Designed miniproteins, single chains, continued (5). Designs and how they scored, part 36

Each design is a single chain, and the fold is of that chain. pLDDT is the mean over its residues in the fold that is shown.

## One batch from the design tools (miniprotein)

Design m17227
Fold by ESMFold2-Fast:
Structure m17227 (fold): chain A 82 residues (1-82)
Amino acid sequence: DAAIEAAKREIEAALRAAGVPADVARRIADGFARLVRQRPSEETLALALGVMRRELIAAGMPEAAAEAVVAHARDLILRVLG
């Protein structure tokens, strides 16, 4: 789906711009695209976004920046699924 691939590239670019290493950014963006394709329940989505937030913080992103990226990812998922 072109919309999912566009959202994946947008998330990868945002992560790289925020200083996340290229391999980590690609892995997170790939996980995002796989999650969206599964049309997850609200519970599964909340858990997956929590994992994403933790991975971003572990990669050295400040907590506030990680929360902003996760919120943006949530909005992209809702736009693609709606």
Scores: mean pLDDT 80

Design m17228
Fold by ESMFold2-Fast:
Structure m17228 (fold): chain A 89 residues (1-89)
Amino acid sequence: MEEKLEEYVKNKKNFEEIAEEASKITGAKKEDVLRLIRLSYRLESLDVPEEKIRELLEKAAEELREKGEFSREAVIEALEKVLEELEKL
C-alpha cells in the first residue's frame, strides 16, 4: 500500500493536468473529471481483471452509440456507472 500511496502523490500533478485537459475537451467540471481519475486509480488497486473492465466499457460505449448521444454529460455518467459496477465486484 505504501508504494501505491507514494505513486498517487507523485502522479497527483499529472492527474490534475489530465483532468484539466479532459475538462476542456468535454466541458465537464474539472472536479468531476478528477473524481473519475481517482476512481480509476482505486480500481487498479482493487486488482479487477482487465477483461471485466473492458467488457463494462464496451457495454457503456454500445449504450451511448445506441442512444445516438455523445454529449459530455452522457459520457461522464456512463464512465461513473462503469466505475460503480467495478467497485461492486
Scores: mean pLDDT 66

Design m17229
Fold by ESMFold2-Fast:
Structure m17229 (fold): chain A 88 residues (1-88)
Amino acid sequence: SEEVEKILKKLDELEKEIIEKFGKDDPITVTSTTLIKQIKEALKKGDYKKALELAEKLVEFLEGVLGKDHPLVKKAREILEELKKLAK
């Protein structure tokens, strides 16, 4: 699906920005990249409901550690909104 490929690319971009900002061994990075990996795996299996649930957890986690107005939180929310369209 073209829509799935676009979301996977956005997840890769988000992962890269988190690693660049915090470093790969930071607890924020470890938790975020683990959730991103699980979202990608769910998407590749066509489990859009599971991908949506995991993306909601990612947004909640990033809001809690970075604050709701952080640019990385906004990017995670954009991915969540695209996943909501797939889970229809």
Scores: mean pLDDT 88

Design m17230
Fold by ESMFold2-Fast:
Structure m17230 (fold): chain A 99 residues (1-99)
Amino acid sequence: MKEEAIKKLKEAQDYFNKAMEIARRAGDLEAANYFSKASKYAQKAIEAVERGDFETALENAKKAIEYAKQAIELSTSPEARDYAEKAVKKLKEAIELLK
């Protein structure tokens, strides 16, 4: 279960990095900054899972979702929004595995 949660968190981080790059190319710099924050919190969640700190992992995964929602609202690119929504889905799947 820990390994599957880490896999979902890494997939979410990859999707956020793709959304961030698309947002940067579109000139959506504020959205790109929030996608970057979402990716960083996904990374913190991975590190917490690896240490067995599931409470911190859940907190960081939830923060990643909050930053992703802000980025989606600010993004003018449908492609960036689609990647971000896929990332949020992976974060929610990871949260269920960590409960």
Scores: mean pLDDT 89

Design m17231
Fold by ESMFold2-Fast:
Structure m17231 (fold): chain A 65 residues (1-65)
Amino acid sequence: EEFLEKIIENLKRTIEALSKYFSLEDVERLVNAALDELAKRFGLTPEQVEKLREAIKKAIEELKS
């Protein structure tokens, strides 16, 4: 869905920005905590949350390379 794609794009940009100030492990924890709040605010389904966690993990792994 278009809404999920926009969230994923914003999460990737946030991860890149935060990686300049925090370790990748800390960024992953911080962004996952923010995802829980986003899920509550936007009424995301467990399936949508799982897709977002996967996108976060992939973005972090790409930055480790």
Scores: mean pLDDT 79

Design m17232
Fold by ESMFold2-Fast:
Structure m17232 (fold): chain A 73 residues (1-73)
Amino acid sequence: SLADEIKKFAKEAGVSLSDEAAEFIARHLMGYMMQGYSLPDAIKKAMDEAVKNGLLSKKDGDTLTSYLISKES
């Protein structure tokens, strides 16, 4: 699943990510892409939402966002 891929990338980036956080990020990422956001913008928005909801720290969110964008670009 997309959530499992996000968990693998988080591990590669050195970020500890719960199943709940990975599923949340995957769902919101898909939602933003369905709204017409670019992949980098969708990643940033989904990560900002996850941090806002206390699912990961701002530092870990920034680290994972940078890693995911570099992986796709």
Scores: mean pLDDT 86

Design m17233
Fold by ESMFold2-Fast:
Structure m17233 (fold): chain A 89 residues (1-89)
Amino acid sequence: MEAQLEKLREEDAKLKEAADAGLKIGSVKLRLREDGTMSLTITFSENGEEIRIEDLPYTEEQKERFLEGLEKLRENGEWVKEVTYEEVK
C-alpha cells in the first residue's frame, strides 16, 4: 500500500511538470479490475508521451481522488475519457 502511494505521488509530480510546461491531455484510459486493482494510461496531446500506472491496488477513496483529478485535467481542454472494466481470472 505505501509503495503504491509513493508511485502515485511520483506520477502526480510528472503530471504537474507536464501541466507547468503547458502540455494538454489527449486521452485517458482507466481500467478497473474485479481484483481491486486499476490501470491508468494518460497520453499527452502535444508530444504523445504516456504516463502509465499498472496494477495499482485502490481503495474507494483513492478511486474518487483519481476521478476528481481526471475531471480537473479534462477542464484543461479537449480529451477523451474511456473507462473499461475487466474481470481478472
Scores: mean pLDDT 61

Design m17234
Fold by ESMFold2-Fast:
Structure m17234 (fold): chain A 87 residues (1-87)
Amino acid sequence: DEILRALAEKVREEALKTFEETYERLAKETGKFNEEAYEREKEELLREIEERIEELIRRKAGQKEFAELLEEAKKRAIELAKKAVEE
């Protein structure tokens, strides 16, 4: 389903963008830069998102479920970016 693939790509792109922008802002504000923590939390975010995307695709979930995942992924991206800066 091409529509589901497009929705999945949007979740990945928006979550990654939110993570990167949040990390950059907080790192600049605090003067803390930890590349190892950044990569670790980024990998965790992408792993969690891919597991949820695979579940939604298997269930043939619709646009509403992907929209909910997008909002959850953005919130999680902010949490993980904060964790990466604090470590």
Scores: mean pLDDT 84

Design m17235
Fold by ESMFold2-Fast:
Structure m17235 (fold): chain A 93 residues (1-93)
Amino acid sequence: MAEVEELRRLTAEAAAELVARTGDRATADLLRLITERVLELKEQGLPNEEIEKKTLEELKKLGLIEEAMTPEGEKIYIANTPAGRAALERALA
């Protein structure tokens, strides 16, 4: 419970700072939505690896990130927009 409240507090602070610095409310709202989704999955008792996987797949469906392959055959995710990069960083944190 304390971890969930701390993550919400940190997300609220980050979102407020982003809006204050850039005026980008859409990216701030997106970061809040991603954090709430991660918290819902944690509340369901899913392991961090599964939460990360589900979050990345949802971001891919929204078109915020893309799936790519390394020369070694490893699956990676890339983001080509500022909103997509912010979302990917939040999902991997």
Scores: mean pLDDT 66

Design m17236
Fold by ESMFold2-Fast:
Structure m17236 (fold): chain A 65 residues (1-65)
Amino acid sequence: SITLTAHGKGAIIGSDGSVTPPGGTYVLEGDNPKVTPLPGGEALASTGAGASALFDANHVDVTIT
């Protein structure tokens, strides 16, 4: 799984339509966890189950387990 924790000005936009504000946590369950860097300092976290989340890579902590 992937755990995303938003800090400062960070926000996390889940593929389920959720928006996690600064101080919040978003968890992506599933196999094959992957984080892909995007232009502009963003990143996409995804799993093999098809769930994903878009976030600011400078303001979100990422933990893969």
Scores: mean pLDDT 81

Design m17237
Fold by ESMFold2-Fast:
Structure m17237 (fold): chain A 72 residues (1-72)
Amino acid sequence: MTKEDLIERIRELLREEGAPEEELEEAEEELRAAPAESLRNAIGAHILREIGADPSASAAERRALADAILAE
């Protein structure tokens, strides 16, 4: 995955958590400053945590996304 792909995935996860647009805009700047490996690790850890914390909402989709990210 490119760094831009990782940034977009993190933004989607934050939006899904209900983060307001202002936080998404600020997060984008911080994500661009971070190395790609840190973004990948953050996405993987976040998705796995969400699968464990909220299995009632799209658990299979979140698992598939985590597996796809970890495979790349």
Scores: mean pLDDT 64

Design m17238
Fold by ESMFold2-Fast:
Structure m17238 (fold): chain A 67 residues (1-67)
Amino acid sequence: MSDEEAEKLLEEIKNSTDAQKIAEAAKKLTEASPEMIEKAKKALEERGKTSQDPEVAIASREGAKLL
């Protein structure tokens, strides 16, 4: 996966209100560079703690476990 594609998926994880999009982005990021995986995992863990949407929070926590 290219760094450009990984950055786009990371942005989707940070800004998406759709739990399914977050889950799919996390799954695709498993193919990213180690540096991008670390950034994505931290973003997902943070969003899992801070999100006001329960579905987004759950998808974010589960996504972090995939990485």
Scores: mean pLDDT 81

Design m17239
Fold by ESMFold2-Fast:
Structure m17239 (fold): chain A 97 residues (1-97)
Amino acid sequence: MEEVRKIAEKAESTVEDEFSAEIAESLLRATAGAALAAKDYLSAGAAYEKLAEFLASQGDLEAAIEEYERALEAYEKGGASEEEIERVREKLAEVKA
């Protein structure tokens, strides 16, 4: 779903203040959950990836690792390209370093 990815992108852009950060996280979690429930695994993967990026930017590396792992699982179930999966693996490795 293209709309799901656009919402995740907009949520990420609001991270600059504390109140907007809470809204961004909630929107990304809701977006990922809705996509997963709809079995739209590619959109779920994208939402989890954006959530992980957001959490990493907030310094919550443990939560970011968890959400990147969820993104990888969703992308694999959705049939994402190996190139897309490798991109997420590299981001996960950076957060673990």
Scores: mean pLDDT 78

Design m17240
Fold by ESMFold2-Fast:
Order: structure tokens, then C-alpha cells, then sequence
Structure m17240 (fold): chain A 60 residues (1-60)
């Protein structure tokens, strides 16, 4: 259903926002560049997934 796809898209967007916030916090404390990269890569993946789910909902 459209509603299920929209909920899954929202969940992925929340995940992306959380990972980006964690990456920003790591950068602020001068932490691991590898960890920052991993967190930002994870955020990009979740954003991409959210966009795909929104596109599927729009096509229905």
C-alpha cells in the first residue's frame, strides 16, 4: 500500500538524519575520520532508500 511505502520512506529518512547528526558530533570532537565516513555513507544509503520508496508510492 501507499501508506506502508510512505512509512518506510519516513523511517529511512529518520535513520539518515540520525546518522548525519552522529557524524557531525564525531567531527566536532575531532574523532575518527573513518567513523565519520562510515556514518555519512550509511546516511546516503538511507536517503537513497527513502527516495526510492517515495518514488514507488508516487507511481501507485
Amino acid sequence: SIEKLQRQARANQISADTLNSMAAAEEQVGGSEERVKTLRDGAKFSEQRAAELEAKAAAL
Scores: mean pLDDT 88

Design m17241
Fold by ESMFold2-Fast:
Structure m17241 (fold): chain A 59 residues (1-59)
Amino acid sequence: GVTDEQLRERLRAAGFSDEEIDAVLQAVRNQDWATVSKYSAALGAPLVPQSREGAREVA
């Protein structure tokens, strides 16, 4: 799975503030996928990465 640090870096690269990043990380820790989905839509990509057959993300 993706670490909190990797997720923070991705959100920062997308232009989110530290407060917004903290809110997303808390939503992930609380398994509040509805909140996570809202931020994922803003990024234009899934925020919770899923392992796909034939595709791997860089650690």
Scores: mean pLDDT 64

Design m17242
Fold by ESMFold2-Fast:
Structure m17242 (fold): chain A 113 residues (1-113)
Amino acid sequence: SLEDLLEELKKLLKESKDEVVKEILEIAIKTLEKVIENKDNPEEVIKILEEGIEEIAKILLKVDPELAKEFVEELKELLFKIYENKDDPEKREEYIEELFEKVLELAKELEKK
């Protein structure tokens, strides 16, 4: 669930020793909280996700430009799937969950560097 992902992101933020990872997790948490609040408005959800992805990409660009490019490409593909399924609440939620799982994977990968 989105709430379970939010809890996992918050736990990683507390455990992280990397300032860049912390910044990315703070943006991800804020973005997911806004998505949950606006869950019944697919157009607002897409806008919130686009803004969150852009903020994370700007942080990544300073540290790893190639990783930033790969991350944006993957998340934009998921955004397109969310948009295509905007009238299907269950599929829309599944793609949103997949998007935040990708952010979670990114944070874990960066922590290992």
Scores: mean pLDDT 86

Design m17243
Fold by ESMFold2-Fast:
Structure m17243 (fold): chain A 89 residues (1-89)
Amino acid sequence: SSELKTLEAASKSIIEPVKKLLEEARANPEDKSYAKKAIELAEIGLLWLDHYYEKLKAEGKLTPEQEKILTESREELERLRKEAEELLA
């Protein structure tokens, strides 16, 4: 549906900047600001995904397809956040 495509696009718009910052962090290991910014953006994205999930669930509007996209996107952001944290260790 158009609604699912919109959610997919929104999820990608959140995830892609975090991925780009991780690529910059790996290319510039002396500059820890990239990894720190990746963590910050991942945390903001996770808050948005969790809020949207809970909103749809509370309103009885959460479809299985939306739940899958939101869950997979959240898990990807959590993995990216962990990778960024490991670059700071």
Scores: mean pLDDT 88

Design m17244
Fold by ESMFold2-Fast:
Parts: sequence; structure tokens; C-alpha cells
Structure m17244 (fold): chain A 90 residues (1-90)
Amino acid sequence: SSTEIYMEIVGTEDVPRDFEIEEVELPEEEINKHLERLKKDGEVGDTVTGPTADSVMIIVTPEGPKYYRVTVRTPSDRPMQTLYAKIVAK
């Protein structure tokens, strides 16, 4: 099924807004570990927040969780900054 999604990245004005999204496949055991952690933290659903440079994000759909790797491009001489990423299913 093709659930249309988009991602909003909110950070400081100095953080580049260029990013790439890639759907990744994870073993079912790893998926379950991520879901248990997110349920405990109350972060399951349409919003994912956290620091990103190259991280895996989870979206829960009616067909099950989907995983996306997000790569944020930052200048090599600048420290990584905390970004908020909001993922919304359409």
C-alpha cells in the first residue's frame, strides 16, 4: 500500500534543510525492539523527534510500521544540532 507521507524538519535557522529519505528493511526482531521502545516513550504515531544526521525513523501505518533512513547534510566543520522531524501520514 502507498501511504503518502511527508517529513517536516524543524531546527535552528543555521541548520541545512536538505535531507534524503530512504525506506529500509529491518529484521522483524529489530522492528519489535524499536516498537517496544517507542511505545514506552509514547512516541509511536505521526510525530518523531530527535537528533538526526543519519538515523532510522519509524512510521506506524494501518499495514504496519515502515522504516525510513533520514540523512541530513551539515557542514563538516559544524557540530551536529538537534533537529525535530515530524512525519505525517496522508
Scores: mean pLDDT 46

Design m17245
Fold by ESMFold2-Fast:
Structure m17245 (fold): chain A 92 residues (1-92)
Amino acid sequence: SQQTQQGLQEVRELVEKTRELGKKAAEASKKDSSKGKELLEETKKLGEETIRLSTQLGDTGGAGVQSSSLSLSSLSEIEAAEVEFAINEKKK
């Protein structure tokens, strides 16, 4: 349905925002560990909300495969942000 496709596009945009926020968290952690941690927490919250919305679209819209792919993408962005934060913490 058109509604399901529009919802999937919105979730794709949220995955992109999660990636961008994760990169900002990594950059901030190089100068300020506290600010980097704050942005990492925001990245995790956004990513978790993205997974929730993607799952809901899969359950109600019949787009389970596309929904699962977007949920995995969001999880990957959270994990990437956590790894970058940990690496930057070790460099101080």
Scores: mean pLDDT 79

Design m17246
Fold by ESMFold2-Fast:
Structure m17246 (fold): chain A 85 residues (1-85)
Amino acid sequence: HMEEARRLYEEVKKAADETVKLGNEVIEQNPDKRDAAAKYIAEALGAKVEAERALQDPSTAIEGVRRALEKAKEALEKVKELLDD
């Protein structure tokens, strides 16, 4: 149970880290999109924190980490949209 939750947490960290990296690239290349990029960076970092909290309770760890992963992936997709346009 906890092994799967920890594996999913690694995915949350990767998605959040990529969102931060790409979001900063958006801010550097197009300052007009700064507010949107900052919002998605904050959402991705928030998802990472939620995943860490979920890991503290084995009874709900998988559910909490999966929810956090979904949020991190959504933020990543939004940042990629900003780079594409």
Scores: mean pLDDT 85

Design m17247
Fold by ESMFold2-Fast:
Structure m17247 (fold): chain A 80 residues (1-80)
Amino acid sequence: MLPVLRDIKDEELKALLEKLYQEYLATKNPEIGRFLLEIEVELGIELIKHAVMKMPEEKMIEELDKRVRELYEEFLKEQE
C-alpha cells in the first residue's frame, strides 16, 4: 500500500487510488506510476508544511483530500 493512502479520509477517493495502484502492479503502466509518484511527493510536502505551521489535523486532512482529488481529476483529463 502507498504511504499516502493512510492519510486520505475520502473513502471513495482512497478506493479509486487503491484500484490504480493495483492496476500499476499488474500492468507497470508508466503513466500511472508517474501519477502515483507525483501524489506521494506532493502530499509529503504538504504534510511537512502542515506540521511546521501546526494546523489543526481536521483542516489538514480536508486540504489534503481536496488536493489529491484535484490531482486525480487532472490525471483523468490527461488520460483522455
Scores: mean pLDDT 72

Design m17248
Fold by ESMFold2-Fast:
Structure m17248 (fold): chain A 65 residues (1-65)
Amino acid sequence: MSIEEAAELLVELWRRGHGQDLMLLLSDPDDMSVLDQLHPELQEALAGYSIEEVKEVLSLALERL
């Protein structure tokens, strides 16, 4: 999955009422342990990403809200 596709997934989950995932990522962007608490589809999408790539996904998602 691309960074753009992961960002769109995060936005779609927010629109569906699963805003907790976005809030968890925002609470401490350097704490990768929160990945285990995200929606399973988003966990799979982010599983291969570095901290920097996860931060890029978060930034793109916030721009689309």
Scores: mean pLDDT 73

Design m17249
Fold by ESMFold2-Fast:
Structure m17249 (fold): chain A 112 residues (1-112)
Amino acid sequence: VEEELKRVEEELERNPDSIGALEEKARLLAKAGKYEEAIELYEKLLKLYEETLGPNSVRVADQLLELGEVLAKAGKIEEALELYKRALEIYESAGDKEGVERAQKNIEKLEA
């Protein structure tokens, strides 16, 4: 993780707004247990996707699930639940049955 994180940070020095590099860094930080730093990056990614694709795109719903998972791991259960419910609404509106099932499973895990 540390060697992977260093590589991604070097990529971001060359291109600070690289969505792919920001996503990889956020995932690596979450994997390392650095939840607060991961949350900040996922929030930045969510805003970028909302600005480029609109707030109701399936890609935004995917980012809401990623951010929700990290929030849940950080103990922010109520915030995670709100994001999962928003993702569920987006997937339902899009007719994405697989996305609906993923969001519902995440909600059930937090309410159990």
Scores: mean pLDDT 83

Design m17250
Fold by ESMFold2-Fast:
Structure m17250 (fold): chain A 82 residues (1-82)
Amino acid sequence: KTINFILPNGKVVSVEISEKDTAIDILEKIKEKNPELAPILDDVIEILKKNPEKEKKLQDEILSLPDNSTIDLPELLNKIFS
């Protein structure tokens, strides 16, 4: 399915995700399409690697979204880490 992420720079990126994708896999796909965000996304990925429960929670939140949903990535990350 396709999820549209609003990025910290205000750009929207569409990402094809499957049930096999981890939250880290999804962030890596965003980074590939938006290399200018690599420093920010790499920091988030490192935090998720240290917090497997948060990584799983983020994965479950994204996988629960309907096809073609739009989600603000900073707001989603804030919700997961709060």
Scores: mean pLDDT 81

Design m17251
Fold by ESMFold2-Fast:
Structure m17251 (fold): chain A 93 residues (1-93)
Amino acid sequence: LTLELSEPVQIPGAGTVLLGATVRDENGNVVDSAIVLLDAAGQTAVLTATPGRFRLEVTPDGETSYLLRVQLLDENGNVLVTSAPVRVEVPVV
């Protein structure tokens, strides 16, 4: 399994950034996905068909920037794969 985060996309006027999380198997097939929302206060939301499978780690990296890491969990809450960290800058509105 691999877990890949997209480049951050700013939502115009909302002070919020969107990232796609994509899970692939060994053959490159997409087996799960989520959309991650991050606001200027460091608050997150996850849009997914598999609630509880994605864990987010958000670390402040500046006044308006965060280091985001996503983990995929199994049914028992064990970490299956962790994404590379992505630095996210949230625009001040």
Scores: mean pLDDT 79

Design m17252
Fold by ESMFold2-Fast:
Structure m17252 (fold): chain A 71 residues (1-71)
Amino acid sequence: MLSVLEQVLQRVDEIYAEARRRLAAGEPKEAVLRDFLARVQELMAQYYKDLSEAELREFEAHVNRRLAELL
């Protein structure tokens, strides 16, 4: 069974994979990045109370790595 952190990181990777598909399809980068950030912010708000400070920092670091790959 996946931990809460593992589930959240997997969801970030799913959002990232969708963003990459949209960019490959020729969608504007600004629109794709805006949607990516909005979905990640919703995910953070949903799971904020279920993550420790250390896990929240790992979540933020993972999001920042994925965001850098989209830039």
Scores: mean pLDDT 84

Design m17253
Fold by ESMFold2-Fast:
Structure m17253 (fold): chain A 68 residues (1-68)
Amino acid sequence: SMSLVTQVAEHEVAEVREEIAKLTDKEEQIKLLEETIKNLEKVLSRYPENEKLKEILEDLKKELAELK
């Protein structure tokens, strides 16, 4: 179900953001964001019509660009 895929992605992103907020090292924050983006891109390749997942990925990519 695309709805379940979206909910799982939103939950994972929320957990990753909490983990990033605890990190003081910019390099570790970048690494965690890059891994999260990579994992979500794999999910999107299986569900290419999931518009909310595309929005989540674009948001994370913007956050990564601001950290670099």
Scores: mean pLDDT 83

Design m17254
Fold by ESMFold2-Fast:
Formats: structure tokens, C-alpha cells, sequence
Structure m17254 (fold): chain A 64 residues (1-64)
């Protein structure tokens, strides 16, 4: 599994790509995934936050 920093970096790249494409569904999915991961992180659930980001990245790539 990648570090939290690497996952957030990858999420940012996918978000930029979705915006360039005007892919509103991918944008909404990525924003929701990031918000859920942030919530988990602030609850001290680091490994769950990382898993949420990794799954979200995988699913978002299918939308792009």
C-alpha cells in the first residue's frame, strides 16, 4: 500500500484529469471519496483512510 501522501497526490492528479475532461461524475466521486477519507483520518483511523483512498483511486480510474 502507498503512503498517505502518495495516495493524496494520486487523488489530486485524478481530480485535475476529471476537471480537464469535464467529467462531473468522476469529480463528484473523487470529492466524496476524499471527504470520507478525511473524516476517517480525523477520527484517527489512518489505515481505513488509506484503504478508502486506494479504493477510490481504483474506481475513479474506471470512470476516466
Amino acid sequence: MKSLEQLLEEMGRLYAEAREQGNEEAIRYLKRTLQEADDLYFQGKLEEAKRKLEEGIREARKLL
Scores: mean pLDDT 83

Design m17255
Fold by ESMFold2-Fast:
Parts: C-alpha cells; structure tokens; sequence
Structure m17255 (fold): chain A 55 residues (1-55)
C-alpha cells in the first residue's frame, strides 16, 4: 500500500551518516554494514553490525 511504499522510500533515502547520527555509539562503517544488511532483508546481520559498532 501507499504507507509501505513511503516506508520503503524513507529507508532508501537513509545513508550511513544519518543512521550513525541517530544511534549513539554507532560509527559510520558499522552503520553502512547494518543499512546494507537491512536493504538485503537480513535483520540478524543488521543487528550484529549495529551491536559490534556500539560495543
């Protein structure tokens, strides 16, 4: 639906710097890995990348 298309568009508009800025302790490199994993549909890989950057 229109709401799902808007959400997908918002995710496509995000870059690693914007994600790193919104998540304390997450660096740009780990944010890039997490974003790529999310776009590929791999939530586990995205979560692991984010945790590695934060910890």
Amino acid sequence: GAGEGAAAGALSGLDAAAIAAQVPGLDREHATRALEALRAGDGKAAGEAAVSGAG
Scores: mean pLDDT 65

Design m17256
Fold by ESMFold2-Fast:
Structure m17256 (fold): chain A 73 residues (1-73)
Amino acid sequence: AAATRAAFADAVARQEKAREEGLKKYPHHKPKELDIREHGGQVQVSVSEIKKDKDGKEVAVLHRLTVDRAALA
């Protein structure tokens, strides 16, 4: 379960970093919060990060990982 927990912790850290960065850069534009969905005994975690693409446009990048519910308990 260590690898799954590490991936989850990384996703949460990225979400919090994106939130702080977004609040400094765009106080009126908040990054998406961490979304948790339960599906068939598995928990799907989605986190959105706002990045600039090659053209300098803001693009929402969705990171999704599936966590076994037992790994969170």
Scores: mean pLDDT 58

Design m17257
Fold by ESMFold2-Fast:
Structure m17257 (fold): chain A 84 residues (1-84)
Amino acid sequence: SMLKKIGEGIKARTRALEAELRREEALKRLPEDPEGSRKEIEKLEEEKREGEEIAKENQPAIDVLSDEGSRVVEEAVQRTLESL
């Protein structure tokens, strides 16, 4: 299902972005807790990698949706211009 692949890709992208934000927060804690922060950073880097791989795998499905969306927008703009 195309919708399932698109959904999985979007969720994976969201997880990768969340992992990156949490990694930045963990880096700020590095001076206070070097050991715990390093382990957290490593786990977050793995989560980001996994999310990016899943997103990349489902990117063709997302691209089809994006291209179709662009076409719909362009057609709507053209109709508006023709009605002037």
Scores: mean pLDDT 75

Design m17258
Fold by ESMFold2-Fast:
Structure m17258 (fold): chain A 85 residues (1-85)
Amino acid sequence: MSKEELNKKAEELVEKYDKDKDGTLSKEEFREAASELLKKAGLPEYIGDEGLDSGFETYDKDKDGTLSKEEAVEVFSLLLEGAGE
């Protein structure tokens, strides 16, 4: 999967799980979106817990417990790249 294709799929998942349409993902919504992304990519879900928590905390710039759409897309893209190596 290309880097651009990964970014696009991550963005679509963020929009799908942004149920409140507030442009952010809660930690719970983020975990659900990441789980779906990994399953669709055919990757084992063992790559998720530590990476998800680290990614969420790293990109939660406002420290408000949510990720912006752009931040979540970047985390998902990195998770897929790391899992493929």
Scores: mean pLDDT 67

Design m17259
Fold by ESMFold2-Fast:
Structure m17259 (fold): chain A 71 residues (1-71)
Amino acid sequence: AQSTLLAPASAAEVAIAIRAFAEKAGYPLKVEATKADGSKNFFTVASAGDVAAVAGQIVATSPVKVVIRAA
């Protein structure tokens, strides 16, 4: 199972999506953020306490697509 966000507007939007996915899958989670040029950044959310910081890091990459998966 995975969750996909297209052009997320804020860290809050990314954090909400991560928390919603974690309610079903648990931690840890893997996140793939794709930029407009097709390059990808990978993140791990190890626990609930990491969500806000990781969401901020994800949105700082200006992603056009974010995919959340179970680790």
Scores: mean pLDDT 87

Design m17260
Fold by ESMFold2-Fast:
Order: C-alpha cells, then sequence, then structure tokens
Structure m17260 (fold): chain A 76 residues (1-76)
C-alpha cells in the first residue's frame, strides 16, 4: 500500500542518518544523533497507521536502530 511505501522511505531515512552519524566529525555527532532520534520517533508514529504484522516488523527494526545508537553513544 502507499502507507507501507511511506514507512519504507522513512526507514531508509533512518538508515541513512545512522550512516551519517558513523561518518560525522566528532563535533557533529550530537546534532546527527538528535536528528536520528527524531526520525526514529517519526517512524514509530507512522507504524501506528499500518497493519499489525507490518507494525511489528517496523518496531523490531526500530529496536535494532536504538541498540546501534546506544552503542554509538557509549563509544563517544
Amino acid sequence: SSMELEAAKKMFSVMSSLTAVEYSDKKDIPREVKRLRELIEESREISKKLPEDVQKEILEKIKKFEEELKKIEEEN
């Protein structure tokens, strides 16, 4: 559905932002982390509009992104 495509696009934005954090200068990491957290929350809100099975998949992906973000924060 069109909503599933919008969710997929948002998830790609989360992935690209996570990559941006990994390749950012140390001075820019806090700003990129804040943006990544905002995109994760947007993805969570979009997931509420989707079928239960798709919502579960998105929430599991978000959980993995949150774990990766925590690791980055612990290393900085």
Scores: mean pLDDT 80

Design m17261
Fold by ESMFold2-Fast:
Structure m17261 (fold): chain A 80 residues (1-80)
Amino acid sequence: EGFLDRFYDLARRALEGAEQLGVKSKEVELLKKLIDTYENSSYEDFLKAYVDARDELLGLTPEQREKRRAAYEEVVKLRK
């Protein structure tokens, strides 16, 4: 417990700082989306948004994203 609250606090401060400085970047826009998802959606939706934002920043291809999704599904099946 507390990891998400700590993330939110730090992310919110980073966003406020970026907005005060007028910084406009892909990273700032992705951070805004993550904070919005955290405030208005489930933990599961937040995790999906976080993974999508990370993959976008890394410039992953659709094929690489699909491979990652397939690997995640296999791990979930093994755990059940």
Scores: mean pLDDT 69

